# Ledger of designs, part 50: designed miniproteins, single chains, continued (4)

Each design is a single chain, and the fold is of that chain. pLDDT is the mean over its residues in the fold that is shown.

## One batch from the design tools (miniprotein)

Design m13717
Fold by ESMFold2-Fast:
Structure m13717 (fold): chain A 68 residues (1-68)
Amino acid sequence: MLSEEELRSLGGQIEEAARKLGTREMGEILADLLERLSRARSLEEKREVLLEAKARFHEAQPDIVLEP
């Protein structure tokens, strides 16, 4: 289970990597993540959102490891 600090780190890593890669797919992953995080009401919802974003990122960019 990811801590609040680890979730914040993971979100930052996804944002930085998406901006660095600059692809439409990465922009869509980041936009979806930010929208869903803004609607998340609990730490459990935030964990679910961030883990789903990490999975999508890994599927699109398997050579990039996102570690909290």
Scores: mean pLDDT 76

Design m13718
Fold by ESMFold2-Fast:
Structure m13718 (fold): chain A 57 residues (1-57)
Amino acid sequence: SHMQKEEEEKLKKIYEEASEEMRASGSLDPVQRLYELTRKAKAEGVSIVEVYEKELG
């Protein structure tokens, strides 16, 4: 399905964005935050993309 592929690409972009922010600012917060969001997603039984989007706005 077209939507499923979009979701997978979005998850990839979120990971890359977090990694890039860490490299640019020298902060570990983006990577650690993504890790926490991953744990929350697993506990709730939803995708990382959904949790990350809810946290961002």
Scores: mean pLDDT 66

Design m13719
Fold by ESMFold2-Fast:
Structure m13719 (fold): chain A 65 residues (1-65)
Amino acid sequence: GIDEVAEEASKKTGLSTEQAKEAVEALLLAKKGDNDEAIKKLKKLGLSAEQASELAYLLMKHGLG
């Protein structure tokens, strides 16, 4: 689930588990069509392109992407 993705993302990206969870939730909002809210959350977190790419990969790996 989301918590498992957040834990793995935290280990892979160096984000805290809480920050990784917020980033995962933002990407799921984008998938549901809430792109404006997703972009706002991602900007607030200050993710690099590499961190965003890793999160997208982990969502796909866990069947959430």
Scores: mean pLDDT 76

Design m13720
Fold by ESMFold2-Fast:
Structure m13720 (fold): chain A 91 residues (1-91)
Amino acid sequence: EIEKIKEEIKKLDDKKRVELAGKAEDEKVQKALGEYIVERAKEGLEKSFEELKKRLPHMSDEEIEKLNEEIVESIRRMTEAINKLIEEKKK
């Protein structure tokens, strides 16, 4: 069950998660790692959007542009992390 595997992944420290991503040969484990990364990315985006909603009425155009740049950069980093995981799966 993928959900149970994701629960186990949450219990690992960052070093063990990286090691698992590089060495895991089980397709279910690799899929669970991918889903875990996507869930963390989604959670981060939702949090950023909630902060944006709270601040928009009190922010200047320049402040809004800066926040938008930070959100875009976060999405870029998440995409890079996903691509790295895919490349590790091919090794």
Scores: mean pLDDT 70

Design m13721
Fold by ESMFold2-Fast:
Structure m13721 (fold): chain A 91 residues (1-91)
Amino acid sequence: AYEEAVKEAEERAPEVEESGDEEEAKRLRLEIASAMPEEKIAEIEEKLAKFRENAEKLLKNTKDKEEQERIEKAAKEAEELAKELIEAIRA
């Protein structure tokens, strides 16, 4: 589960491509995945919440529709990864 969840996060990171915002989102997703010890589930939740807040701030300050869509996609992927990591840890 642990190794599988980390691999899942790493494989999903390349799926969000193309912009500087996506590179930062990939880094945050991998950071969430790497913080995977069972006792650190709360830390994963906290990092996900911070990532969502940062994504919302970027969306408010971004006028480019394409960039907004990329940020939103990265936020959704981060939420899905965090959920899967937590479920894998609990399994």
Scores: mean pLDDT 63

Design m13722
Fold by ESMFold2-Fast:
Structure m13722 (fold): chain A 70 residues (1-70)
Amino acid sequence: MIAELYREAAKTLSPEAAKVAELLAQDPSRVYTPEELARELGISRGTAARAMQEVDKKVRELLEKRLAEE
């Protein structure tokens, strides 16, 4: 379920944020630091941190929408 939210978020985000969302969708139980994401994706730590914030914001929006339908 949470993996589905990450995949849905990836469709509407920047290319960097979409890559982060896809990685999180593969193993949603794994906690990544911005440094680990930067190493995995070959981007800067700052870019990884911003991408992670974009993913978190979008997932929150999607979760709130689903909660409102219950």
Scores: mean pLDDT 77

Design m13723
Fold by ESMFold2-Fast:
Order: structure tokens, then sequence, then C-alpha cells
Structure m13723 (fold): chain A 68 residues (1-68)
């Protein structure tokens, strides 16, 4: 259902946020390799959010704005 998809999107949004914060901390610590890896993981989660929003009936443009 759309409700179940939105619940999954909320959970993925929390995960993307955590990954970005961990990446920012790694970058501040000078661990650029770890930061890059974590940013890449966050982008993959963001793409999952976009795809799920599109599946739930949102336009890709709106989904991408939400996932920013």
Amino acid sequence: SRSAILDEINALGQEAYRLRKEAEEAEKAGDLETARRLYEQAERVKQQIVDLLVAAGFSRESAERYAE
C-alpha cells in the first residue's frame, strides 16, 4: 500500500540522514576515504527513496526534491 511505502521512505530518510552526518564527521576528521564511501551510501539510499516515492505516485521531480 502507499501508506506502507511512505513508512519505508521515512525509515530510509532517517538512514540517509545518519549516513550524511557520519560522512560529515569523517570529513572533518580528515578521513576523506571514509567520508566518500559514506556519501556514496547516502546517495544510494536517496535513490531508493526517490524510486519508492515514484512508485507511490509522486513525480520524479517532486521525489528528488523530497530526498534532498
Scores: mean pLDDT 86

Design m13724
Fold by ESMFold2-Fast:
Structure m13724 (fold): chain A 91 residues (1-91)
Amino acid sequence: SAMGRQKILEYLTKHLGEEEAKKVMEELERLLEEARRLADTDPLRALELVLRLGELLREVARKTKDEERLEQLERDRAALEERIAALRAAE
């Protein structure tokens, strides 16, 4: 399930502290904005940006030793990588 901006920021602040949480949130918002802008014109690039966003969240999970969250994010990454590979093969 998707978390709203405030819920994501609260999660990051709890686990990383306020300063690092703000930096991570800014990068997440940047990647999401780029992906949203590209979704209709360059879906492959949009998915690659979502993959980068997932990588950032996995780094947070590793730093906080949130193994359950890391496992879920690794599964999400595998599914996304398969989707990207399928789209590349179709080009």
Scores: mean pLDDT 78

Design m13725
Fold by ESMFold2-Fast:
Formats: sequence, C-alpha cells, structure tokens
Structure m13725 (fold): chain A 58 residues (1-58)
Amino acid sequence: AEEDASLARMAVQAARAYVEARKTNPELADAIKAAMDEFGASHPVAGAAYRAELARAE
C-alpha cells in the first residue's frame, strides 16, 4: 500500500517529465515513455498511474 503509493507518485513524476521533455528533447521523451512502459509491465500500480497522468496531460 505505502510502497504502491510511492510507485504511483514516481509514475506521475515520470509522466510530467515526459510532457516536459516533449517540448525540448523528443528523444528523451521517447526514452522516458519506453522505460515507464517496461516498468509498468512489472509494477501495475505505476503503469496505471503513468498512463492515467499521460492521458490527462495529453
């Protein structure tokens, strides 16, 4: 629960970093997205939080 909450918060930060990177460095944005897609596959809470934040930011 606490650990999952930390993972979710980290995923939100990653989504924000992705949105910021999209404006200045598309290659970095792609790397962040790929890394979070991989991490989210093994950490469902983080993956769900990341995708939700990305959908909201897009």
Scores: mean pLDDT 78

Design m13726
Fold by ESMFold2-Fast:
Structure m13726 (fold): chain A 81 residues (1-81)
Amino acid sequence: MEASEELKEEMEKAKEYIKKSRETGVSDVEKALEAVKKAMELANKEGNLSLETAEELRELVRETSDLMLEAIKAKEAAEEA
């Protein structure tokens, strides 16, 4: 029970940081990545997760990876400018 609640909390944190990064620019991407990594670790400890939870987690991983790539590109563009 506790692990499932903790997983939900970490997924919720990841969503919040992803949303915040999109609203204010990509500054909180590292926090989103850390939350997603913790969620993945918890999911692995739980063993067989529901397909729905696994899909949602994969979506969070994808969004965080995309934001990370955008943050890197934005930093490179700022250094070139």
Scores: mean pLDDT 74

Design m13727
Fold by ESMFold2-Fast:
Structure m13727 (fold): chain A 68 residues (1-68)
Amino acid sequence: MLSLEESVNRGIEVARAMESVKAALELLDELREALEEAQKNNSPTPQEKLDKAMEEVEEERRRIEERA
């Protein structure tokens, strides 16, 4: 099982490689939803790691939106 942080980092890399802005944004939205579910469902993942992963998803989303 991949850590949440590893899953987010891989998802961001995949999104960067996508030529379709729409597909990339949809993937990043799925990662955000997964992070929100982890926070809501008392995930054992430390809050600092969840916050950092969320920040990285938001930053990549912004970069893709600026490209569009």
Scores: mean pLDDT 72

Design m13728
Fold by ESMFold2-Fast:
Structure m13728 (fold): chain A 56 residues (1-56)
Amino acid sequence: SRKDQLQEEIERLNAKITEIEAQARQADKATRRQLVLEGAGLTVKLMLKYLELKLL
C-alpha cells in the first residue's frame, strides 16, 4: 500500500541521515560542510514524507 511505501521510504531516509551524521563527525571541515548540506536536504524530504503519511 501507499502507507507501507511511505513508511519504507521514511525508514531509508532516517538510516541515510544517521549514516551521514556519523560520517560528518569523522570528516574534515570541507567534507563535513558538504555532508551537513546533504543531511539538511534529506531532512526536508523526511518532513514532507511524514506530512504525506499523516494526510493518509
Scores: mean pLDDT 86

Design m13729
Fold by ESMFold2-Fast:
Structure m13729 (fold): chain A 78 residues (1-78)
Amino acid sequence: MVEEYAEAAARLLEEAGLPELAREFREKMLNSKSAEEAKAVGRETAERVRAALPDADRAESLAIAVLYSAQQIAKALE
């Protein structure tokens, strides 16, 4: 379950041209030990997406997808 959500979000990040952020997201999520840590990784990644992508609408859509993935991972870690 955790791996599925982490991989789905990472693939979206790779498709958006952010392969290093995708790698960091996978690593940090797989090493998260609490729901709070997973949510923090999601917030940090979403902020970096918003800063990195020139298209604001695309950036926000991807940020929302990342945050959703992080929330599902957090639920699995409860």
Scores: mean pLDDT 83

Design m13730
Fold by ESMFold2-Fast:
Structure m13730 (fold): chain A 97 residues (1-97)
Amino acid sequence: MNKEKAEILYKLAEELEELAKKVATLEEVRKLIDKAVKELGDGIVTGLVRIIYGVFMIVAKPYEEKGDKEKFKEAILEMSKQLKTLAEEAENSKEVK
């Protein structure tokens, strides 16, 4: 189960990286997160995705409000990186139990 969740997280991270290449909005980021959360269902991995997204919102919202597109893009890329790290940890945690 954690391996399937890791695959969902890798896909989400890739979709966020592609979104960062265009003019992105908080709404577009939210839609990707909501879709991934629905695919993940319940559990600790979903909880960690919500925490990562919460941290992103704290960092990114001031940049969107100020119109700082470059820093907003950097925040999306940083969240993508964190989600890839979570995906790797989710795969490895399943093996150790």
Scores: mean pLDDT 79

Design m13731
Fold by ESMFold2-Fast:
Structure m13731 (fold): chain A 70 residues (1-70)
Amino acid sequence: KLEELEKKLEELLKKAEIEFEDGMIYSKLPTEIGQEIALLIIEIYELKGEKVTNDDMIELLKKYIEKIKE
């Protein structure tokens, strides 16, 4: 379950071609994709029993983007 959500998140990030530059997030796809990504991150961490803040979401998104590029 958790692994499935993480794989879905990685695929959405690749498909959205999201870039993180100068503290800003850029995407070629509609805003709805960004919302879906944020909800997936929250769901993943809720399954781990952890509370997610806005700062956590930004840092997690950054980590996933870096993981995809590597």
Scores: mean pLDDT 66

Design m13732
Fold by ESMFold2-Fast:
Structure m13732 (fold): chain A 82 residues (1-82)
Amino acid sequence: GPATITVTIEHEDPEKAKYAGEALALSIKDAGVASSYEVKVEGGKTTVTITAKDAELAKRAAENAEEGAKSAGFKVEVKVEA
């Protein structure tokens, strides 16, 4: 079924937080997982809201995003609502 994923990315450098969020949104778009997405930038915090038609694909995308961002030194919070 459909799911909504919210990814919050934080960094001390606001520019890095912004580019990380934009890169995440582009990766989700390229993977075809999202039916829609929104990116909101607020200083050192970027929030990406993704609507996916499939909860399992959404969860996998969220896990990959969290792992990648944490490996790059970002603080990441992921919420999945199905």
Scores: mean pLDDT 77

Design m13733
Fold by ESMFold2-Fast:
Structure m13733 (fold): chain A 70 residues (1-70)
Amino acid sequence: APDPKTAEVNFNIAKKNAEKGDYIGTALAFRAALAAGYPDREGVIEFAKKYLPDELVKRIEEEADALRAA
């Protein structure tokens, strides 16, 4: 089930990690936010594309969708 609070917390962590240049932390938090079902999915993805390679963003989306489908 979607968990908007967990999604919001993880998106905020992703933003903080991106500001610090911690792209590994950004990628992990981004995946967690998508897996938890952040309501503005497109906004989260557009944010991630500013800091992470497009190929990595696509892979994380697929991983997050698989986690949500389980």
Scores: mean pLDDT 82

Design m13734
Fold by ESMFold2-Fast:
Structure m13734 (fold): chain A 78 residues (1-78)
Amino acid sequence: KLVEIVSLTSAAVINAVGAKVSADIGDLESARENLEAAEELVEKTRELAEQTGEEGREMYEFAEKALEEAKKYLEEKE
């Protein structure tokens, strides 16, 4: 369970960073796809965090922050 939320959090952060990198090189289609994937992964992390203690909540908050930063970055880029 904790290993699962860590894996989902890592995947969410990787996709969020991928969205920013894709936007930086002008690949807005890949940026949107990576952002959408990150959003889905953050939602799954939220569900697991409700069943996991403080560590799960911290993982979710970390993933959500990465997603929000990526969203803001893409909005400023457009």
Scores: mean pLDDT 80

Design m13735
Fold by ESMFold2-Fast:
Structure m13735 (fold): chain A 78 residues (1-78)
Amino acid sequence: SDYISKIMKGIEKGDVDTVKKVIDSMPPSVQKKILKIVGAKDVNDFIKIVSGSKKDRFKAMINIGIYQLQQGINRTTS
């Protein structure tokens, strides 16, 4: 979805403001799933990942990308 693309762009740039704005635009159920996928305990923990090392950000982006692909595959047969 469009908000996943925006959050990934924010993570790639280490742009905490963009990531926070995108999270605020997500449904609560999606927010919880994203936090679990990136291994974040809460939004503040996720912000630490975004402001952290390039390696930590890359891992978060990979995990979100896998989730997005799984959602796309599931929707193809639905």
Scores: mean pLDDT 76

Design m13736
Fold by ESMFold2-Fast:
Structure m13736 (fold): chain A 92 residues (1-92)
Amino acid sequence: GRPTRKDLLPLSGSYSSEEEKENLLKKAIEAGEMLGREKVILLLKKDDGVYEVIEIDMKTKKATLIYETRDLEEAKKLVSELAGVPEELFDL
C-alpha cells in the first residue's frame, strides 16, 4: 500500500455556519495535539456545496486555505496526495 505520512493528520467535516467552521478548526487542532502530529489537513464541506482543503500548522496553530473547489473528487485527491492516505477514507 501507499505509505501513510505519520507527521500529517487527515480529517474531514461539514459546516453550515462560520461558528461551526471555527469549532471544526478548534477540534482539528485538539486532535492534532493529542496525536502529536506536525500538521493537520482538513477537508471541509460547506452547505452551499463548496469543498475547502485547509492546512493547520501545529507549531503556529494557524489554518491556511490551500484549495477550494466544488468537485469533491478533486478535494479528496489533493488530501490523499498530501497525507498519503486513500481517497476512500473521506466519506462526505
Scores: mean pLDDT 76

Design m13737
Fold by ESMFold2-Fast:
Structure m13737 (fold): chain A 57 residues (1-57)
Amino acid sequence: SLLQEAVLKAYEEGGGIISLAKVKEIYGKEVSKEQVNQAVIALSKQGKLPQPFGLVY
């Protein structure tokens, strides 16, 4: 999804730290911390998000 792509780019640009502000910037519209958390869970289950990572809301 476009949101999952935005989360992955936020991870890359943040050096393993995913910020809600950075996800919003990349995604280009408002997104809730709940939506970001769901995207992170989905990416983690798919093995697409390297561990460890940080989340900042």
Scores: mean pLDDT 80

Design m13738
Fold by ESMFold2-Fast:
Structure m13738 (fold): chain A 64 residues (1-64)
Amino acid sequence: SELDEIFSRLLKLPEEERQRVLDEAMEAVKKAKPKTSQEATDLFLEVLRKLVEEYEKRIKEKEA
């Protein structure tokens, strides 16, 4: 599932980075004030994926 994919990628992050992306994703949901639990979940996963991808890109650029 999409949740299994993103969770697996999240677990590969250092603990400090994992906590940061989780906190930022939660803060984004709070600021957006979604009207339904589905909207909140979809937004949380979207922001979380984006933050994980941004971290992975930074690491790849440092290894190049």
Scores: mean pLDDT 81

Design m13739
Fold by ESMFold2-Fast:
Structure m13739 (fold): chain A 70 residues (1-70)
Amino acid sequence: MDVSFLEELVDKLGADTVISLLESLIESLKKAAEEGKISKDNAEKIIKQLEEEIRLVREIERRRQEQLAA
C-alpha cells in the first residue's frame, strides 16, 4: 500500500520533486528538534523513516530508467 502511494506521487510530481519535499521535511524536523519543539529521539525516528522513503523513491526511479535503457 505505501509503495503504491509513493509510485503515484513519483508519477504525478516526479522523483526529484518528491525527494526535495522529503529532504525539506527532514530539515524542518532537525530545526524543530534544535529549537526544543520536539524531542531529539522522536525527530531521529521520523528522519530515519523519511530517509527510507527517499531510498524507496530513488529505487522506483532507477527501475523506471532501467526499463527505458533496455
Scores: mean pLDDT 79

Design m13740
Fold by ESMFold2-Fast:
Structure m13740 (fold): chain A 62 residues (1-62)
Amino acid sequence: NEAARRAAEAARRAAEAGDAAGSATKHYQPGLHGGEPGFEGARAGARGDAEAAAKGMVQAAE
């Protein structure tokens, strides 16, 4: 299933992006560095991608 394979890849990428954001939050000391611009945006984007991938999986399974 090409669609299922792509949905799985998108979900994995979204999970990796979200995990990276979480990991950075643990090591990211607010005010210690200049900050990482776009981190919140990356986290929000990863969540959206994960949801889109889940919908794709359901449609591919149909």
Scores: mean pLDDT 58

Design m13741
Fold by ESMFold2-Fast:
Structure m13741 (fold): chain A 83 residues (1-83)
Amino acid sequence: KLDKRIELIEKELETLDPESQKKVKELIEKAKAEKDKEKQEEYLKQAFDVIMEEGVRVLEEAVRRTISKSREERLEEAAKARA
């Protein structure tokens, strides 16, 4: 069902950067407005493909940034404790 597929796509949007979120939302709106079932499926597939490609990349980048911040905080704390 269309609504269920859109819900799944929208749930994954939270893992994307704002630019990718806008692109996926645009594809979802096109799918909702499309009366041709085949074209509607194509838009949903494109939206999902964007999520898969960008989501993995963005998550890896976010994890890298989080680890970097934690390491910087630990270095600052260690330097302060040693003083």
Scores: mean pLDDT 68

Design m13742
Fold by ESMFold2-Fast:
Structure m13742 (fold): chain A 74 residues (1-74)
Amino acid sequence: LKEEIEKKLEELKKKYPNDKLVQMGIELLKKLLENPEDEITRGMALLIIGVLKAIGDNEAAELLEEALDLIESL
């Protein structure tokens, strides 16, 4: 399961290589995957997702949100 989530995050990184907000979101989710109890990292990931939605990058936001939901299911 963790390996599958990591693979999804790597695919996201490849899809949005020049999107700094998406890259930051991926890094936060990778940190959260290693430390699921880290409420600050989770909050920061949610903020990045919210910013992406606010600027109209809805597909990237939804993909990051899906990865976050998978991490939360662990």
Scores: mean pLDDT 83

Design m13743
Fold by ESMFold2-Fast:
Structure m13743 (fold): chain A 92 residues (1-92)
Amino acid sequence: MKKEIEKLKREAFLRAFGRGVALGADLAEAGASREEALERAREEGERMAEELRKELLKLGASEEEAEEAAEEVVEATVNGAAIGYAAAELAR
C-alpha cells in the first residue's frame, strides 16, 4: 500500500511538471503574458491535484497526505510552466 501511494505521488508530480512545461512553452509561443501562462498552469494543476487527491484517498492515504500531495502537484505544474515559458522566450 505505502509503495503504491509513493509511486502514484511521484508519477503525478512528474506528469504535472511535464504538462506545465509544455503548457508554458505553448502559451509563450501563442503570445500570452507570463502572468496569464502561470494562471492557466495553476488551473490545470488544480484539476490534476483534485484527481490525485481522490486516488490517494482510495488507496488509504490520510487527508493530510492527500492535501500535501495535491499542493505539490499544483506547484510542479506552475514551476514547469515558468520553465517552459522562459525556454520558449529564449528561442525567440
Scores: mean pLDDT 87

Design m13744
Fold by ESMFold2-Fast:
Structure m13744 (fold): chain A 79 residues (1-79)
Amino acid sequence: SKEELLEAIEKVVEDAREAFRLFLEGKLSLEEFLAGIDRGIASLEQLRSSVTDPEVLEAIERAIRELRELRERALRLAE
């Protein structure tokens, strides 16, 4: 259902935020974090190609933007 799909998208974002927190605390390596974030982005991009509902598409686009922002922040902090 649409609601289950939106919940799944939100879970990807929540998992990414938690992974970023673990990375900041030194409990997750940069490589592990980047691997997880890249898998999340790839999953969302694949979902985007198969979805036509505008609210779901907006949720996917917001999720991809947030994951990409977390990825960039992690890379910047590792320098």
Scores: mean pLDDT 90

Design m13745
Fold by ESMFold2-Fast:
Structure m13745 (fold): chain A 87 residues (1-87)
Amino acid sequence: SAENRARLRALIRRANAAANASTDPATSELLLQVAAAFQEVLEDPTLETFETAIAHLRALRARAPAEAQPLLDEAIAELEGVRASVE
């Protein structure tokens, strides 16, 4: 839907802006990977692509330092919220 696409575009812009504002290279790289996952869903908005992107973010979370886990939990929750709106 147009609303889901607008939400994904807003999430991508927010992640890219946060990556550009970060002075920590590890955090910047993590935020760019979050933006990439949202971009994949935006380009191919199928339930399979959502599940793949969510799985990718969960794998990133498993490898992330404890301080970065809340950021990934938020990204996963936001993507799951968009997925729940797909008909």
Scores: mean pLDDT 80

Design m13746
Fold by ESMFold2-Fast:
Structure m13746 (fold): chain A 62 residues (1-62)
Amino acid sequence: SKVDLVREALRAIGMEVSEETARRIAAAMSDEEFARLREALAAGDIDGLQALLRPHLTRYVR
């Protein structure tokens, strides 16, 4: 699921979040953002993952 993908990406950058927070982030992301997230995960591109997730993290994690 998209929520599981977001949780996996967050774990890859050293972040553990609740399922509720991951769901909020997933709901805010477009299908194009999910495609880029899958590519970054497959490549082990931590900087790319951080860049993709940073706008959503600043919105939902204070």
Scores: mean pLDDT 79

Design m13747
Fold by ESMFold2-Fast:
Structure m13747 (fold): chain A 109 residues (1-109)
Amino acid sequence: SEERDIAEVIVRIHMEAQKKEFEKILSDLPQEVQDYVKKVLDEFTDEVMKILGDESLSVEEKINKIKKIANETYDKLKPYLTEEQAKIFQKILDSIIFNVKNKLNEISK
């Protein structure tokens, strides 16, 4: 539906904005680490968009799968981040999940 397509676009825009904000706080890390983080975040974005576009999944199944990959992404990147950067990253992931949950719930009513 058009409402679903619009929701997916809004989620993508929000995720891209959150990724750019997080990349700014990594500028003090070695370039190799910054490149790795960017690659992992790009993979995370692609996986979220695949889950959102999967018409075989319920809203609850989509939210649960996105939470799972967010947790896996956090654990994957945590060893490369300072404690402060890791806390900011957790807040960014929480923001992404909140936005996804809200947009999926809006189109399910």
Scores: mean pLDDT 86

Design m13748
Fold by ESMFold2-Fast:
Structure m13748 (fold): chain A 64 residues (1-64)
Amino acid sequence: MPSRDELLGRLQRVLPLMSPEERAQAISLLKELNTAINAGDEAAAEEVLRRLQELIDRVERRNE
């Protein structure tokens, strides 16, 4: 899995290429990630990062 910083950088690049629904999902996942990190819940943070990676990969593939 890429680093958190790398994944978030990729998210920033693809964010303007997302549909409104995909952007809403990304924002929701970022809020969940922030909550998990603040709570020290590494398992929840990893799950959210995995979901973010899946979303980013789909958007990149569709818009290349």
Scores: mean pLDDT 80

Design m13749
Fold by ESMFold2-Fast:
Structure m13749 (fold): chain A 65 residues (1-65)
Amino acid sequence: MKAQFILKGEATKEQKQAILDIIREMERKYGVSANEITKDPELVKELQAELEKAGLADFVEIVEL
């Protein structure tokens, strides 16, 4: 199934770029696409932890389509 990352609330351009950079780093680290991250509970947990560590978790919602 496909999933979507939704940027929610008022995020700055810099915060949006940081969120995308975190996603891209995980894609590179694990050799997976952003959609594949959402299918793996372990990768979703790591993505959430990285976003939380960066103070960006409140600006991102992961929705299964």
Scores: mean pLDDT 73

Design m13750
Fold by ESMFold2-Fast:
Formats: C-alpha cells, structure tokens, sequence
Structure m13750 (fold): chain A 97 residues (1-97)
C-alpha cells in the first residue's frame, strides 16, 4: 500500500476531478465521476481511519432511505442521483468484505 499521506493526497486529487466532471453534467462525465468516487471509497477503506469506517458503515446500513429521498426529490439531477447511488453501492460492497 502507499503511505497514508500519499493516499490522502490521491483522494483529494480524485475528489477535485470528480467535482469538475459532475459540473459538466454530461452522461459520459457522470460515469467517469462514478469511477473516481468508487476509487475514493476504496482508498478510504484502505486508510482504515475511524471517521471513514463510521461513514462507510452508516451508508451501508442506513443509505437506502436517503437514496430514495434523493431519487424522489424534484430538484435532483442525474449527477446527484448517480453520486448518491455510487456511494451507497460501493459502501455496501466494501463493508460486506
């Protein structure tokens, strides 16, 4: 594994790239942002920091209601729904391992 400092820097770089892609709002850009978000969550799990473990467990256990609320929201766009769904699905995958 990379050093914790390098992993945190990598997460920050991926987060900036994902944010820019989501701002563009095109389907191709949203899909690329989803992949970056999955990588961020995998790195977070590798770091095994208390705050990230708590976040991943909470999303895996309680995220279904939040995701449904986002999907049903009148102002939710495709990017918002894609991000929420990706976080939910990847968090469940990670905690199931």
Amino acid sequence: SMMKEELKKRMEELARRAEELLKRGEPENIREAEELIREILRIAAELDEESFRQFLRNVAENGDAALKAIEAHPLADEAMIAVARTIREESKRIVAE
Scores: mean pLDDT 78

Design m13751
Fold by ESMFold2-Fast:
Order: structure tokens, then C-alpha cells, then sequence
Structure m13751 (fold): chain A 85 residues (1-85)
């Protein structure tokens, strides 16, 4: 893996972890790296016994740190996960 990609992945995961830590109750985030320094963060948050999905777009800044480029976008409850169970 290229050093730049490793650094971007670490910074994106750090942002995902920080976003999850700011939520009330159980939350976790996962990262998908895109081209041109973009990353997509999937944030899962438990609200009233239901896991809710949010999508956050992030981009690497001039300092190499991942920055949130938009507010979290609500995707919906994890109804597919419940159906698979």
C-alpha cells in the first residue's frame, strides 16, 4: 500500500471514530477510500433500539488530515440487517 493511502485511511478512520464517539449511546463508523483524497464514512448509531445509518463525505485537507465536507446524511434504519437475521 502506498504511504499516502495508508495515511489517508488512518486519518479517515480517526474521523469516523471521533464522529462515533460524539454520538449518544452505541455508535461505530467504517471507512471507504475514494480517489482524489475523498473518503466515505458510514456511521451506525443506535436510537431507541434501532440501528440508524448515516453517510458522511470527507476529504483530505492540505495538512493531510481528513475533514468532514458535508453534514451527516441520514440513509435509514438497518432493515436489511434485520431481514438477514
Amino acid sequence: MKEEEEKQLKEAQKLADELAAKEKGPAWGSVTLHEDGYAEITLLVERNGVWERYRVLAKVGADGKMEQVSPPEYVGPITEAAAIK
Scores: mean pLDDT 74

Design m13752
Fold by ESMFold2-Fast:
Structure m13752 (fold): chain A 102 residues (1-102)
Amino acid sequence: SAERQAKVAEYRARAAEVEALYAEGRYEEAERLARITGAEAAIDTIEFGRDDAEGRAAAIEKLPGILEEAGFSPEAAAAVTARVRAGDFAGAKELVRAEVAR
């Protein structure tokens, strides 16, 4: 879909921005953007990549682990995942950005 293509382009651009921040020695900003980018990419894969209910359920089950690997607490990962399960993808992304800003 056009939405999936736009998201792929967005995440490629954000990955390039992370690499540029690392090259400039701006490590804290690079780390924050990488964490947001990884979390939002996982959320968007669930929202826009949902070709079937079983595949979406499996992606949601993996989401807490992806968020924890990205440095989110188990509590924050669970809260983001709960919003995704409820279909509140915008609220899930808002929570990701709020958590990284702490």
Scores: mean pLDDT 83

Design m13753
Fold by ESMFold2-Fast:
Structure m13753 (fold): chain A 84 residues (1-84)
Amino acid sequence: KLDELEEKLIDYLLDLSPVALTPEQREARRKKMLEILKKNRPVIKEKYPEAFEQAEKAESPEDYLIYYFKMTKESAKEWVKLLK
């Protein structure tokens, strides 16, 4: 469940990228972004345990939006290199 939401976040961010990517380039960047996300997941769980717990439940968009914002902020410096 959480893994599916995390994949959706990455796909959403790649769709917002102004750079036209081939399917191969998109898949390569997607994999790297997911690696960064998995590295930062424990950091979010430590700093924002309530946001993490709500995202695991994920019954409504509000449940995972805070997790998305916290994860995006923590991963932003590394992810920006993959979105331009």
Scores: mean pLDDT 78

